# Designed miniproteins, single chains, continued (2), part 92

Each design is a single chain, and the fold is of that chain. pLDDT is the mean over its residues in the fold that is shown.

## One batch from the design tools (miniprotein)

Design m7385
Fold by ESMFold2-Fast:
Structure m7385 (fold): chain A 97 residues (1-97)
Amino acid sequence: SALERFEKEVQELVDEAKPVADEAAKLPKEEAIRVRNALLAELLRKVAELLRELGMDELAELLEFGAEKAEEAAEKGTEEAAKEQGEKFKAYVEKVE
């Protein structure tokens, strides 16, 4: 079913994010918060895209708003952590196509 495919695709996105989250856990608290918020923003945007494919545009807009707020939270960390994690997230996005 469409719901089962959605659940599987979301699980695959979470599984791909897990190594980045595990690395973030080793960082100082401010940097970990920054990386986690950036990762959350990316995950929310990808899930929103899947929701739009299902015709759930209103729920997708809510997740996109959540992503924007997670991005704002990520900006409040250190500049050095932001730059390093930005490059890692860019590599992850490029791998997912």
Scores: mean pLDDT 75

Design m7386
Fold by ESMFold2-Fast:
Structure m7386 (fold): chain A 104 residues (1-104)
Amino acid sequence: MEASEVIRRTANAAAFAKRFRPDEAAQILVELLGLPDAERFKAMTAEEITRALVELGVSEEQARAAYEKLDALIREHLGPRIDAQNAAYEAASRAGKAASEAVA
Protein backbone atom coordinates (compact mmCIF):
# COMPACT_ATOMS: atom_id res chain seq x y z
CA MET A 1 0.00 0.00 0.00
CA GLU A 2 1.23 3.50 -0.81
CA ALA A 3 2.43 5.48 2.23
CA SER A 4 0.18 8.40 1.22
CA GLU A 5 -2.88 6.10 1.21
CA VAL A 6 -2.03 4.78 4.71
CA ILE A 7 -1.63 8.37 5.98
CA ARG A 8 -4.92 9.40 4.33
CA ARG A 9 -6.88 6.51 5.89
CA THR A 10 -5.30 7.07 9.33
CA ALA A 11 -6.16 10.79 9.09
CA ASN A 12 -9.76 9.85 8.19
CA ALA A 13 -9.90 7.57 11.27
CA ALA A 14 -8.57 10.43 13.43
CA ALA A 15 -11.22 12.80 11.98
CA PHE A 16 -14.02 10.33 12.81
CA ALA A 17 -12.66 9.84 16.35
CA LYS A 18 -12.57 13.63 16.86
CA ARG A 19 -16.22 13.84 15.69
CA PHE A 20 -17.20 11.33 18.41
CA ARG A 21 -17.51 8.45 15.93
CA PRO A 22 -14.93 6.03 17.39
CA ASP A 23 -16.73 3.02 15.86
CA GLU A 24 -16.17 4.38 12.33
CA ALA A 25 -12.55 5.19 13.28
CA ALA A 26 -12.04 1.63 14.58
CA GLN A 27 -13.60 0.16 11.40
CA ILE A 28 -11.25 2.18 9.17
CA LEU A 29 -8.23 0.90 11.14
CA VAL A 30 -9.52 -2.71 11.10
CA GLU A 31 -9.81 -2.50 7.30
CA LEU A 32 -6.50 -0.63 6.89
CA LEU A 33 -4.56 -3.24 8.94
CA GLY A 34 -6.34 -6.18 7.26
CA LEU A 35 -7.72 -7.49 10.55
CA PRO A 36 -10.58 -10.05 10.63
CA ASP A 37 -12.64 -8.09 13.20
CA ALA A 38 -12.68 -5.42 15.91
CA GLU A 39 -11.83 -7.98 18.63
CA ARG A 40 -8.43 -8.59 17.00
CA PHE A 41 -7.79 -4.82 16.96
CA LYS A 42 -8.77 -4.57 20.66
CA ALA A 43 -6.31 -7.38 21.48
CA MET A 44 -3.38 -5.64 19.73
CA THR A 45 -0.79 -3.69 21.71
CA ALA A 46 0.22 -0.14 20.74
CA GLU A 47 3.57 -1.56 19.57
CA GLU A 48 1.88 -4.16 17.33
CA ILE A 49 -0.41 -1.52 15.76
CA THR A 50 2.54 0.86 15.21
CA ARG A 51 4.56 -1.94 13.56
CA ALA A 52 1.61 -2.87 11.31
CA LEU A 53 1.35 0.75 10.13
CA VAL A 54 5.12 0.89 9.47
CA GLU A 55 4.83 -2.32 7.41
CA LEU A 56 2.21 -0.52 5.26
CA GLY A 57 4.86 2.10 4.36
CA VAL A 58 4.32 4.81 6.98
CA SER A 59 7.34 6.09 8.94
CA GLU A 60 7.54 5.04 12.60
CA GLU A 61 7.15 8.68 13.71
CA GLN A 62 4.02 9.19 11.56
CA ALA A 63 2.52 5.86 12.70
CA ARG A 64 3.16 6.63 16.39
CA ALA A 65 1.77 10.19 16.16
CA ALA A 66 -1.38 9.03 14.32
CA TYR A 67 -1.93 6.04 16.62
CA GLU A 68 -1.46 8.00 19.88
CA LYS A 69 -4.34 10.33 18.94
CA LEU A 70 -6.72 7.36 18.55
CA ASP A 71 -5.43 4.85 21.13
CA ALA A 72 -7.23 5.92 24.29
CA LEU A 73 -10.49 6.85 22.52
CA ILE A 74 -10.73 3.72 20.35
CA ARG A 75 -9.75 1.31 23.17
CA GLU A 76 -12.22 2.96 25.57
CA HIS A 77 -15.13 2.93 23.07
CA LEU A 78 -14.36 -0.30 21.20
CA GLY A 79 -14.08 -2.46 24.34
CA PRO A 80 -17.44 -1.44 25.85
CA ARG A 81 -19.13 -1.68 22.43
CA ILE A 82 -18.03 -5.29 21.90
CA ASP A 83 -19.24 -6.16 25.42
CA ALA A 84 -22.55 -4.31 24.85
CA GLN A 85 -23.13 -6.00 21.47
CA ASN A 86 -22.50 -9.45 22.98
CA ALA A 87 -24.84 -8.68 25.90
CA ALA A 88 -27.55 -7.38 23.51
CA TYR A 89 -27.25 -10.50 21.33
CA GLU A 90 -27.58 -12.79 24.37
CA ALA A 91 -30.57 -10.78 25.66
CA ALA A 92 -32.30 -10.93 22.24
CA SER A 93 -31.60 -14.69 22.03
CA ARG A 94 -33.10 -15.26 25.51
CA ALA A 95 -36.15 -13.11 24.71
CA GLY A 96 -36.75 -14.99 21.45
CA LYS A 97 -36.43 -18.33 23.26
CA ALA A 98 -38.87 -17.21 26.00
CA ALA A 99 -41.38 -15.99 23.37
CA SER A 100 -41.06 -19.30 21.49
CA GLU A 101 -41.61 -21.29 24.72
CA ALA A 102 -44.64 -19.14 25.67
CA VAL A 103 -46.27 -19.72 22.25
CA ALA A 104 -45.45 -23.47 22.23
Scores: mean pLDDT 61

Design m7387
Fold by ESMFold2-Fast:
Structure m7387 (fold): chain A 90 residues (1-90)
Amino acid sequence: NVAEEEALIQYLLSVPETVKEKALEKYKLTPEEVKELEAAVAQSRAQIEALIAQYRATNDESERNRLLAQMMQVAGMVGQLVRKIIEKKK
């Protein structure tokens, strides 16, 4: 379902920033940690945008599924960094 896939893609593009915003609200982060999260958000968005370009260029459903899975992994990277930062404070 193309409409459901497009909705998922838009959601995945929003995940890096949303995770950063929630981390800033929940945790007392240093300016250095905030800068690291901002860099990770920019990097994740750039990678997702590149994957979206590949997704739109392909007519292969198997390749689209692989690219969607990779977008999900990249979208999760900021969350992994947040976990790393909070574990370092324990």
Scores: mean pLDDT 84

Design m7388
Fold by ESMFold2-Fast:
Structure m7388 (fold): chain A 63 residues (1-63)
Amino acid sequence: MEDYEKGVEALVAGDYERAAKLFEEAIKKDPNNARAWYLLSVAYEQAGDVEKAEEYRKKAEEL
């Protein structure tokens, strides 16, 4: 399953909740994918969950 690619597609479509779920699945498979952590942060920020966006942004920076 290409969760990262589907997440990017959902993000481009403006479906931020779906994008976040797909990036969470991508991270579950590849926890060192800094780009997926960053995009998960973006998806949560656009969905209005600023606290989670900050947490995931920090994780992307730590990688």
Scores: mean pLDDT 81

Design m7389
Fold by ESMFold2-Fast:
Structure m7389 (fold): chain A 72 residues (1-72)
Amino acid sequence: SEAEEEARKLYEEASEELKKEIEELAERTRKEIEERKLSPEEAAEKLREAVREALRLLGASEEVIEALVAAA
């Protein structure tokens, strides 16, 4: 989708430091889901929240964020 392409471009153009922050966010989210043994519904909610946070860090527009979160 166009939103996915926009997000990928933003990630590719991001600094190495920002990419590391996003990787750390993904790892923290994964560990929290696993350690807390969250239900599939709770895990999906946590993943959507992490995606929103990562996209905001990348400077994505709210339109792109909404499109990607709605697709998840």
Scores: mean pLDDT 79

Design m7390
Fold by ESMFold2-Fast:
Structure m7390 (fold): chain A 85 residues (1-85)
Amino acid sequence: VEDLLNSLTTEERSILVALAELSQTRPAVTAAELAERLGLSQSTTSRHLRNLLRKGLVRRRRGPDGRTLYSLTPLGRAVIDLLLS
């Protein structure tokens, strides 16, 4: 978990924190919502989400409306706990 934390860029850490915060009000979020919250382009946000998917820190699924939704994995939550401690 600490090795995963050390492998993260500042923007990837910010995305994980934003996912944790948004997950309190909704079960999953889009890349566009994360981009808006963080002041990043959608393409930059999508690239970082792809890296986080490869590291097993986020999940990707299709919503009932066909939108791509992202949420934290148990590993992602463990990394957030280290970031906020």
Scores: mean pLDDT 78

Design m7391
Fold by ESMFold2-Fast:
Structure m7391 (fold): chain A 70 residues (1-70)
Amino acid sequence: SSQEQQRRNQVVARGEEVMKKVLDKVLETGDEELAEKFGEVLKKYVEAVFNNASTSTLESIVKELEKLLE
């Protein structure tokens, strides 16, 4: 449904905002461990999108990205 597509689009948009914040933190701090963890979660996110994974799967990956900002 269009409502399901809208929810998926919102999760993707949130993921992009969080990814930008993590990238900004990596660039500002030079934290190599954070950069490595970010790369691993980003790869997981891209693979999930490419394989048309469920919205709940994308949400769980976005939560992993959010933890990198803690």
Scores: mean pLDDT 86

Design m7392
Fold by ESMFold2-Fast:
Structure m7392 (fold): chain A 87 residues (1-87)
Amino acid sequence: PKKAPELAEKAAEYAKEAAKASKNPVGSSAGGIGAAGAWAGTNYGGEDEGKAAEDAARGAEVAAERGGTEEAKKYAEKAKEYAKKAA
């Protein structure tokens, strides 16, 4: 669907927020990497949009795990939700 790039972009956005909310630099880095992957998938299009969104959700999850903040966890949940919709 034409909405897949928008959903992947949303997943990337939430992964960036999870990275910002993470208190651990490793968690922040993982969230940032996931967001960058989703961005690339959105710009190159094709079948990669769902995978890029999934990668963003994974990065956000690592940011929540390593950072341990409630805010990072909330953003990780939203990133996962949008990744599922992008698939």
Scores: mean pLDDT 65

Design m7393
Fold by ESMFold2-Fast:
Structure m7393 (fold): chain A 56 residues (1-56)
Amino acid sequence: SAEELYKEAKELIEKMLEDPSKKELAERMLQTLEEIAKQNNEVQAKVLLKEAKELL
């Protein structure tokens, strides 16, 4: 399920890239997501997903 969390978070953050005002934040979140995915850190993936949902 970590893979599913990663995919959902990535899709939401990519939607944020469509908004110029959120572009820098979205790029930073994508970098963080890549690090989380490399570490298989499911807890941090859940936190990032929650943050992405709040920013929409």
Scores: mean pLDDT 79

Design m7395
Fold by ESMFold2-Fast:
Structure m7395 (fold): chain A 60 residues (1-60)
Amino acid sequence: MAVLSAETASLNTAIGAALALMGEFPQARVSVEGNRVTVEGELSEEQKKAAEELLELSKK
C-alpha cells in the first residue's frame, strides 16, 4: 500500500491536485486537509511515479 502526501501552495492548489489524483486513480483514497493532499492505495510502480509527479507539481 502506497501513501503519498504533499503540502501544496494553497487550499485551491490542494483541491486541484486532489481532483487530478481522483481522476487518475479512482480506486485510491484521496484526502485534503488544509493545504495538504494525501493519496493512499494499491498503486503500481508506474502509478506511484505518476502520483508523485502530480504532487510535485502541486507544491509550486
Scores: mean pLDDT 79

Design m7396
Fold by ESMFold2-Fast:
Structure m7396 (fold): chain A 84 residues (1-84)
Amino acid sequence: MEEVKKKIEEILKSAPGVVDYKIGAGDFILAHVRIRADSLEQARAMAEEIAKKIEKELPDYKVSVALIAFRGTEADFLLLVEKK
């Protein structure tokens, strides 16, 4: 689990537009990600690309994306990372 958490952290650190993140790990991994974007559609597309990249790097895991807040130029997403 800690190795999976570290891989997710590296992906988030390298993702354009990610301005902040927090990751919790236990029975599943939950990442709270803040994305800077000009629109909600752009922010959602960026969050989906991050989820896709996580699934590509971690093929035994499924990523679900949920929007929790949008504040003009920044969007907060929850990424739920669960083993398939």
Scores: mean pLDDT 83

Design m7397
Fold by ESMFold2-Fast:
Structure m7397 (fold): chain A 89 residues (1-89)
Amino acid sequence: KAEELIEEANRLMERAGEARRAGRLEEARRLVLEAGEKAIEAARLLGDEEAAEAAEAVREALERGLRLEAEGRTEEARAVLREGLAAAA
């Protein structure tokens, strides 16, 4: 079950990247949220609380970054994405 959730999360993230490159930022945001939920659920099923926290941090950063990008705040979007990825590492 957990492995299936990880595979779905990965597919959703690929689709989110495609949507973002096409300028469909709201679709990308929705896909990121769905991917994050599946990744967090998978981590919890595996008993990996640290991975669940990391997945949540990345999801929050990606969502905030896409929101800022949609508002035309590109520099802030980049900063938020870099901070979120660093916090998850």
Scores: mean pLDDT 77

Design m7398
Fold by ESMFold2-Fast:
Structure m7398 (fold): chain A 58 residues (1-58)
Amino acid sequence: MIEEIKEFIKELEKKAEEYRKLSKDPSLSPLEKQLYEGMAALLEGMVGFLRKVLERLE
């Protein structure tokens, strides 16, 4: 259970980093950059929440 949460956090962190990079890509439209920025922020928020859950389980 705890390991599954840790793996999920890693996957979300990886996705957030990918979206952050895409939000800075000069070849993308302003709208696409805003979308990726928002998605990265959302995933970062989920990671923060899951880390708090993990702390309570340990």
Scores: mean pLDDT 83

Design m7399
Fold by ESMFold2-Fast:
Structure m7399 (fold): chain A 76 residues (1-76)
Amino acid sequence: SELGARARELLTRAWKLKLEGQKLGNEEAVKYATQAIDYAAQGAQAVDSGDLETAEEYLRKAEEYVRKAEELIKKA
């Protein structure tokens, strides 16, 4: 499914950002990446349960926190 693929992509991106933030010692980036992981995981769970509307909400929040983490890492 499209939402399932998006959830998997966001989880992968968020984990990469968390590891990069940890390597750089950027605690704020790690915090935002961790929020993104949590929202993406909740989105994936909602996809699995067939709650596509809830999944869309969680994945949108995951994208927001991925973007925040990316911006912090780009400034390092």
Scores: mean pLDDT 88

Design m7400
Fold by ESMFold2-Fast:
Structure m7400 (fold): chain A 100 residues (1-100)
Amino acid sequence: SKEEAIEHLEEAARLAERAAELSENPEAAGDARAAAELALEAKRALEKGDYKKAVLLMVAALILLDAALFETKNPEAREQLEEARRKLLEAMRAMDEAIK
């Protein structure tokens, strides 16, 4: 479950970075890239056993993905952002399951 959370965070980061590449809007690209960085920081926090820090970083990444979704009009970028958001939620669920 912790390993599943880490894998989902890695996938979320890759998808968010891809969305940044596809986005026509520099603000959307910046927010998507920041979300990718936060997802990777959340992964590092989980690897260290810092669940509180991981949760806060995942929530911050989710907010930035939602901002990027509002800002971009590119349908391919939007698809990648929606998938990244789904992977972040899966990571949160896998982590919650691991600590129960």
Scores: mean pLDDT 87

Design m7401
Fold by ESMFold2-Fast:
Formats: structure tokens, C-alpha cells, sequence
Structure m7401 (fold): chain A 73 residues (1-73)
């Protein structure tokens, strides 16, 4: 269901931004792992995503999620 996948991505995007704002590394790792599973990413790709997110601004992260949502729509 595309709608459920989009809603989960929106929630996970907010969890990522919140975890970064809070400095909560465990929350960040769990959110990125859920994203990787939802998108069918490999363990390597999920680790690369975690590293990208750690180096990114909230605006860059939001833009990434917007692009993923567009591809699902």
C-alpha cells in the first residue's frame, strides 16, 4: 500500500530529525534501520544512509525524504 509506505516514511523522517536535534544516537540508528528495512536497503546501504544523515542538515534530510516519496507516488 503506497499510502502506508508514505505515512511511515513521513514518521521516520520526523524521528530522524528529532533524534539529531536531541543528540540521541540510539534513536537515530533505530530510525535509519527502519528506513533501510522499509526501502529494502542492504546493510551496507543502511550504514551509508546513517553516515549521510549524521553529516546532513534538517533541510537536506527533508529534501531526501521528499524525493523518496515522489518516487513512491
Amino acid sequence: DKKKKIEELKKLGEEVIDALAEGDEEKLKKAVEKIGKLLGLSDKETKELLNFVRRSTPAEIKRMFEEWIKKIE
Scores: mean pLDDT 83

Design m7402
Fold by ESMFold2-Fast:
Structure m7402 (fold): chain A 60 residues (1-60)
Amino acid sequence: SSLRRRFDEALERLRRAIIAGDEVEAQRAATEAGRLVAELGDPGLRLELIRAAGEALREA
């Protein structure tokens, strides 16, 4: 679905922004991903978001 694709794109943007230390882009990507979690209603996506952010922080 278009929403799932947008979520995956937002997660990738979040990962890159965290690794790059781009706080403004990281906040924008996290906000968009959070909105998409709410829209999709899939609890697994919330865990994907948390894991993606945690992994990127370990790489930063």
Scores: mean pLDDT 83

Design m7403
Fold by ESMFold2-Fast:
Order: structure tokens, then sequence, then C-alpha cells
Structure m7403 (fold): chain A 67 residues (1-67)
């Protein structure tokens, strides 16, 4: 959800590892209890890359669907 994403961004920016783990788990990610802040940042970057790719694909598909 948008709320979980906002909480994740805030937690990562403040270095709150426990809140970042909880927010990632709420977003459906499998996060180990011993995950480091660096690993959580990597998962977030992967998630954002996926969202950006989906948004780009949808934009190009809208251009293709002109009939």
Amino acid sequence: SAQALDELVRALFSGDVEKAKEALRQLGFDVPDDATLEELKEKFAEYLSGLIQEAVDRAFERLRRRR
C-alpha cells in the first residue's frame, strides 16, 4: 500500500532497520530477521525498478492501443 511504502522510505532515511523490515514485510517481501540496512535498501531499489518498468510498459502499451 501507499502507506507501507511511505513508512519504508521514512525508516530507510532515518536508519530505522526494524520499521524498514516491518514495512517491507507489509509490502509482501520475504525479509530475514537479520537483514541489514544495506540489504533493505537493495530490496527497495529492486521494488522501485519493478514499478518504474511497469509504468513505462503501460505508457508504451497506451500508445500501441490506438485503433
Scores: mean pLDDT 77

Design m7404
Fold by ESMFold2-Fast:
Structure m7404 (fold): chain A 77 residues (1-77)
Amino acid sequence: SAEEEIAKGEAAYAAGDYRTAGEHYRKAGELYEKAGDYAKAAEAYGKAAGAYLKAGDYASAIEAGKKAAEARAKAAA
């Protein structure tokens, strides 16, 4: 579930494994998007972007940030 992916991301982040945290948060965003929960998708993608930035993965952070913005726009519609 998306909630399980968030929990895995939070555990990885707490352990300092920011790349793995970003991957789990991104997957949670995808699952929330598929469910039509754009507000939670935006939050999950935002967390992914933050984790990727801490991992030094700027390309993945930019992509996750774009997905967060797109999901936020859909949530507002």
Scores: mean pLDDT 87

Design m7405
Fold by ESMFold2-Fast:
Structure m7405 (fold): chain A 57 residues (1-57)
Amino acid sequence: LSQTVTSASVTHADAAKAAALQAALNAFVGKSLAAVIAATAALAAEAQPDSINLTVS
């Protein structure tokens, strides 16, 4: 079973990186979690945010 991403939030010490990550994660809202989980992990590895949170239903 897959769940749909309903919201996303990110924190990062660099405000520009936080804004870029938030914009990328906003594009994942409405997609299945299974479809975006690898891309989310890749963004986290690249940008090293303090946190990434996806809400699903």
Scores: mean pLDDT 78

Design m7406
Fold by ESMFold2-Fast:
Structure m7406 (fold): chain A 65 residues (1-65)
Amino acid sequence: DDEYEAELIKDIEKEVAEAKKKGDLETMLELLKDALELAKKAGRDKLVKYLEEEIKKLEEELKKK
């Protein structure tokens, strides 16, 4: 369901933004990697693509610090 995945992605984006403000990126990265494995097993291609892109962004943010 595209609507469900879109809302879930928005919620994750909001939590990631809050984690960036708090500097809690390492914990957030770990949670997103766990979510990615679950999304892959469930075959949720849109969620998988979003999570892979977000993980890359967070890894780059950690690398810059």
Scores: mean pLDDT 77

Design m7407
Fold by ESMFold2-Fast:
Structure m7407 (fold): chain A 79 residues (1-79)
Amino acid sequence: MAKELAEEALKALEEGDYEKAIELAEEAIKAAKTPLEAALGYGALAGGYYAMGDYEKAKEAMAKAAEAAKAYLAEEEAK
């Protein structure tokens, strides 16, 4: 499940396994079925790239996370 993959990616970041965090974040993004799940996946991906010093890829991933978060908020406001 995308949320569980994103949580595992964040745990890998805490453990210093940045390569695993990036891999799990990519899997979370692929498995995402909602804007919230996509935002969590892209957020973890950004964290992984930032920790590895790839700031350009981290910025790209964070921008995607922000887009997904905005979509989630718009969906919640429509309810």
Scores: mean pLDDT 81

Design m7408
Fold by ESMFold2-Fast:
Structure m7408 (fold): chain A 60 residues (1-60)
Amino acid sequence: SDAKEKDRQIQAFVKSVDFIEKTLGKETARAAADAAVSILSKRDPELAQRYREALEKYLA
């Protein structure tokens, strides 16, 4: 389903943020994630919002 595909994309995004955090630190990972979400919001604002929510949950 479309929802499952979007969930996979969100999980891949979170995994990428985790890799950046482990390599370059939490502040750099957050900045990179915020930039990626900003770019995505121009194409798919609903998916971008879900990315933001996943990022907030990951950082909590």
Scores: mean pLDDT 80

Design m7409
Fold by ESMFold2-Fast:
Structure m7409 (fold): chain A 67 residues (1-67)
Amino acid sequence: MGLSEKKELQLRIVKLLKENGALSVREIAERLGVSQATASRALKELEKEGAVERTKDGKYTLSEGAK
């Protein structure tokens, strides 16, 4: 995956979370038409950057500081 494709995927994830609140890796992967492995990698990078956080239910949501 190229850097531009990776950033595009990250932006699409952020938009999905803004519109839907908290989503699982599986739901994000299904909505974006990517594998769960691809979605998981993008989410881990967004979490490392402080853009998203994990919920108690194992879902991801936007970090409060990413506003």
Scores: mean pLDDT 77

Design m7410
Fold by ESMFold2-Fast:
Structure m7410 (fold): chain A 85 residues (1-85)
Amino acid sequence: SLREKLIEAAKRVLEAARQLGDGMAELGARRVLDAIKTKPVDVAAQTFISFTRNMLRTHPDWPDEVRALLEEALELAKKIYEEAS
């Protein structure tokens, strides 16, 4: 399902934040994951879009692999938002 794809992507972002030791990014990712589980799919996708955009803007110094993961998550969330809206 579209929700399962969002959950999987959000879990990957959460794990990346955890591996980097960024407690604030980890907390943000946990909150977004909860929103994805509880909100309508379009609202969940929009929440994840806003989160991934903010993470990319505020963490230009994160490893390229993690930034690529965030960019892939953003593109996935945009596609899901378009399909669900």
Scores: mean pLDDT 88

Design m7411
Fold by ESMFold2-Fast:
Formats: C-alpha cells, sequence, structure tokens
Structure m7411 (fold): chain A 61 residues (1-61)
C-alpha cells in the first residue's frame, strides 16, 4: 500500500539519521521528517512520530 511505502521511506530516513555523524545534517533530516507529518494519514503520522522519538532518544544517549 501507499502507507507501507511511506513507512519504509521513514525507516530509511531513520537509518540515515542514526548513521549521520554531522549534528546539523542529522537535525535537518529530523526537521524534514517533521515537515511531512501534516500530509500523512493519522496511522503514518503516529509511526513517524515514534521514529522521530527513537532518533531523538539515540541522540540524547
Amino acid sequence: SRDERIKAGIDKLKEIALAETDPSTRQGLIDFLRSLLPQLSPEVQAYAEEKIAEIEAALAA
């Protein structure tokens, strides 16, 4: 489905963000993902917010 493809894209963005060593580029990826939220279904928004929280938790460690 479209939502499954979007979730796969979000998973890839998370992988890229966690592998990124430059904090500014990493923040830019998080900000980009956040900018997509208003255009997503409620289910995919919840998924994306969970993945953003996982990235932010990893950055705080």
Scores: mean pLDDT 82

Design m7412
Fold by ESMFold2-Fast:
Structure m7412 (fold): chain A 76 residues (1-76)
Amino acid sequence: SAEEGIKKDPDNAQAWLALGNEYYKQGKFEEAKAYYEKAIALDPSAETYRNLAKVYAQMGKEELAEEYAQKALELA
């Protein structure tokens, strides 16, 4: 599981990304945001920036959603 991955290697960006995706699916956007931010701090990628943009959009923060979507395009 993503939780087990983090326990074995807390620097595993993919495990943090997976945990963020799990919380996003549950509608827990603040927690999903925190886990995506941890993933991006370890390994920034277009996918993690796109996921942050989606979280900000769900939270009604349109300007931040556009900013992170643009960051994703710059990495693609």
Scores: mean pLDDT 83

Design m7413
Fold by ESMFold2-Fast:
Structure m7413 (fold): chain A 75 residues (1-75)
Amino acid sequence: SMEALERAREALEEAEEIAKNAPTPGGALGAGVAAGLAGIALGVGIVTGDYEFGAELAERALELAKKAVETGEVV
C-alpha cells in the first residue's frame, strides 16, 4: 500500500515537471490539468484507502500529461 502511494506521488511529480517544461501554452495547460488530475487521484487513494486505485489513476493522469505535450492539445 505504501509502495502504491509512492507511485501515485511520483506520477504527480513527473506530471508537474512535464507541465513546467512544456514548450507551448496549450501543452502547458493540458499537462497542468493532467497534473491536477494526478493530485486528485492521490487524494482519492488516501481518502478511500485504495492506494492501488489512486496509483493507477495518477499513472493514467501522467499519460495524459505526456500526450498533451506531444500533441499540443488540452486534456
Scores: mean pLDDT 79

Design m7415
Fold by ESMFold2-Fast:
Structure m7415 (fold): chain A 77 residues (1-77)
Amino acid sequence: SLVDVARELLARQGDAIADAPPEQRFPELDARLAAAGLPPADVRMLAAEAMRRGGVPLAGIAEALGVSRATVSRWLR
């Protein structure tokens, strides 16, 4: 599920995704979510929604996606 994918991405924050520069982090996240059968369009918003449903705090979502907390908050309105 998207929730499981989101939790695994955060659990591996000290691994490949977290080690990538912010400008490369989103493409890696996109590739992983695409491998799970998700459309490439708006993948970041879908990931943020899945992480929120999984109980991930706003700061954790922002860090995983390489964006500001304000951006995540706007997406989750």
Scores: mean pLDDT 60

Design m7416
Fold by ESMFold2-Fast:
Structure m7416 (fold): chain A 72 residues (1-72)
Amino acid sequence: EELEKQLEEILSKYVPKDVAREIARKAVDLLEAGASVAEVTKFVANELLKYTSVDEASQAAREVAALLRAHR
């Protein structure tokens, strides 16, 4: 819940709200399934590349990685 909302807030800066919600939900699902921070961050970056530039996807991925490390 809390982590999913924070991920959505980060991602909404780079992609439309609906896309941000979907990516955030899938990212949380991956974490619950035992995926590492690196795996989830790579997934998010790859999804964002469908909607945004490499630079923006990289910035978002760094913010996501920082959030996931802090949430642990």
Scores: mean pLDDT 83

Design m7417
Fold by ESMFold2-Fast:
Structure m7417 (fold): chain A 92 residues (1-92)
Amino acid sequence: GGDAAGALIDAARVAKEEGATVTVKVSGDTLTLTVKGAGEKAKKAMEDAAKVAEADGATADIKIEGDTVTLTVKGLSAQALTAAALDVIGLE
């Protein structure tokens, strides 16, 4: 437990280091992480975060449209969602 939050934070950090714009949104038990201007490292980190979230018992859906990556994670604990959202916002 908590591995998914760390993986989401790592994916956001990699995206920011590549110069991408990262946006996080929390709605209920769902966290949506949107990366615009994603390079190959950011895309891989987002895919890795989706796998970690699924291993932690959440449902993860990843959508790639050109250089825009949207990762939707559902079913994480409220504590994990809050931690991931706050740390991702702190990267902006």
Scores: mean pLDDT 78

Design m7418
Fold by ESMFold2-Fast:
Structure m7418 (fold): chain A 73 residues (1-73)
Amino acid sequence: SARLVEEARRAAAELEALETDPEARAEAERAAAEAGLSLEEALARARELLRGQAEQLEAAGYPEAAAILREAA
């Protein structure tokens, strides 16, 4: 479970960095554009994916990791 919690914290930190780090935001914007998406569209998809992962983790018996992802999404 420690690994899943750490991975969840890393995903949450990456989303938080987009609000506090202009370089991280610029990189995300470029990556989104390469995929044919706006940053807002890419972030919406990322948050939807994290919500789905949180549900899977909770169902699998990892509520701590699930809570971290749900809060970040």
Scores: mean pLDDT 81

Design m7419
Fold by ESMFold2-Fast:
Structure m7419 (fold): chain A 72 residues (1-72)
Amino acid sequence: SAAREQAERLVREGERLAHLGELDAALAKYEEAIRLDPDYARAWENLGRVLAAQGREEEAARAFARARELRA
């Protein structure tokens, strides 16, 4: 779908930003991707990784749990 394709582009942009250490900008891209396609497990996984990198461990755990639920 068009929404999934846009979410995939946003995830790739977020991954690039995370690689550069721009964690807040990466977070915003993953949140936008989830808003467009909340069933996109990869977006939830990437959200969890950035939250963990920021020390936001409980929020990261919830994001990873959602990604696992979507892949089950």
Scores: mean pLDDT 90

Design m7420
Fold by ESMFold2-Fast:
Structure m7420 (fold): chain A 58 residues (1-58)
Amino acid sequence: SEAERAKEEALRAKRAGDTEAAKAALQRLPGVGPVVAERLVAAPLENLERALDSIVET
């Protein structure tokens, strides 16, 4: 799905240190605006993975 692709892209960008690409991908998720994306990208990778699982499934 598009949400799952956005999640994968955000995680890949975060692992690569591409904060701008990660924020852009996060904003494609339902309910994720610029403020939420900024907070998510600042979190450790493990916390980001858990948050994305919650967002995509909820």
Scores: mean pLDDT 79

Design m7421
Fold by ESMFold2-Fast:
Structure m7421 (fold): chain A 53 residues (1-53)
Amino acid sequence: STPSREEAIRLTAEALRTIGDLVQLEIEGKLTPEKRAEYEQRLQAIRDEMARL
């Protein structure tokens, strides 16, 4: 449905931004285990939201 499509696009964009930030931290040598866990939690929240569609 149209609402599900718009929400899927939004969530996909959010996931891509989150992954981009994670990769940037790794490149800069700033990715600690704690930050990795934080980003994994954010990605899990996005997956959970997608599962509700």
Scores: mean pLDDT 84

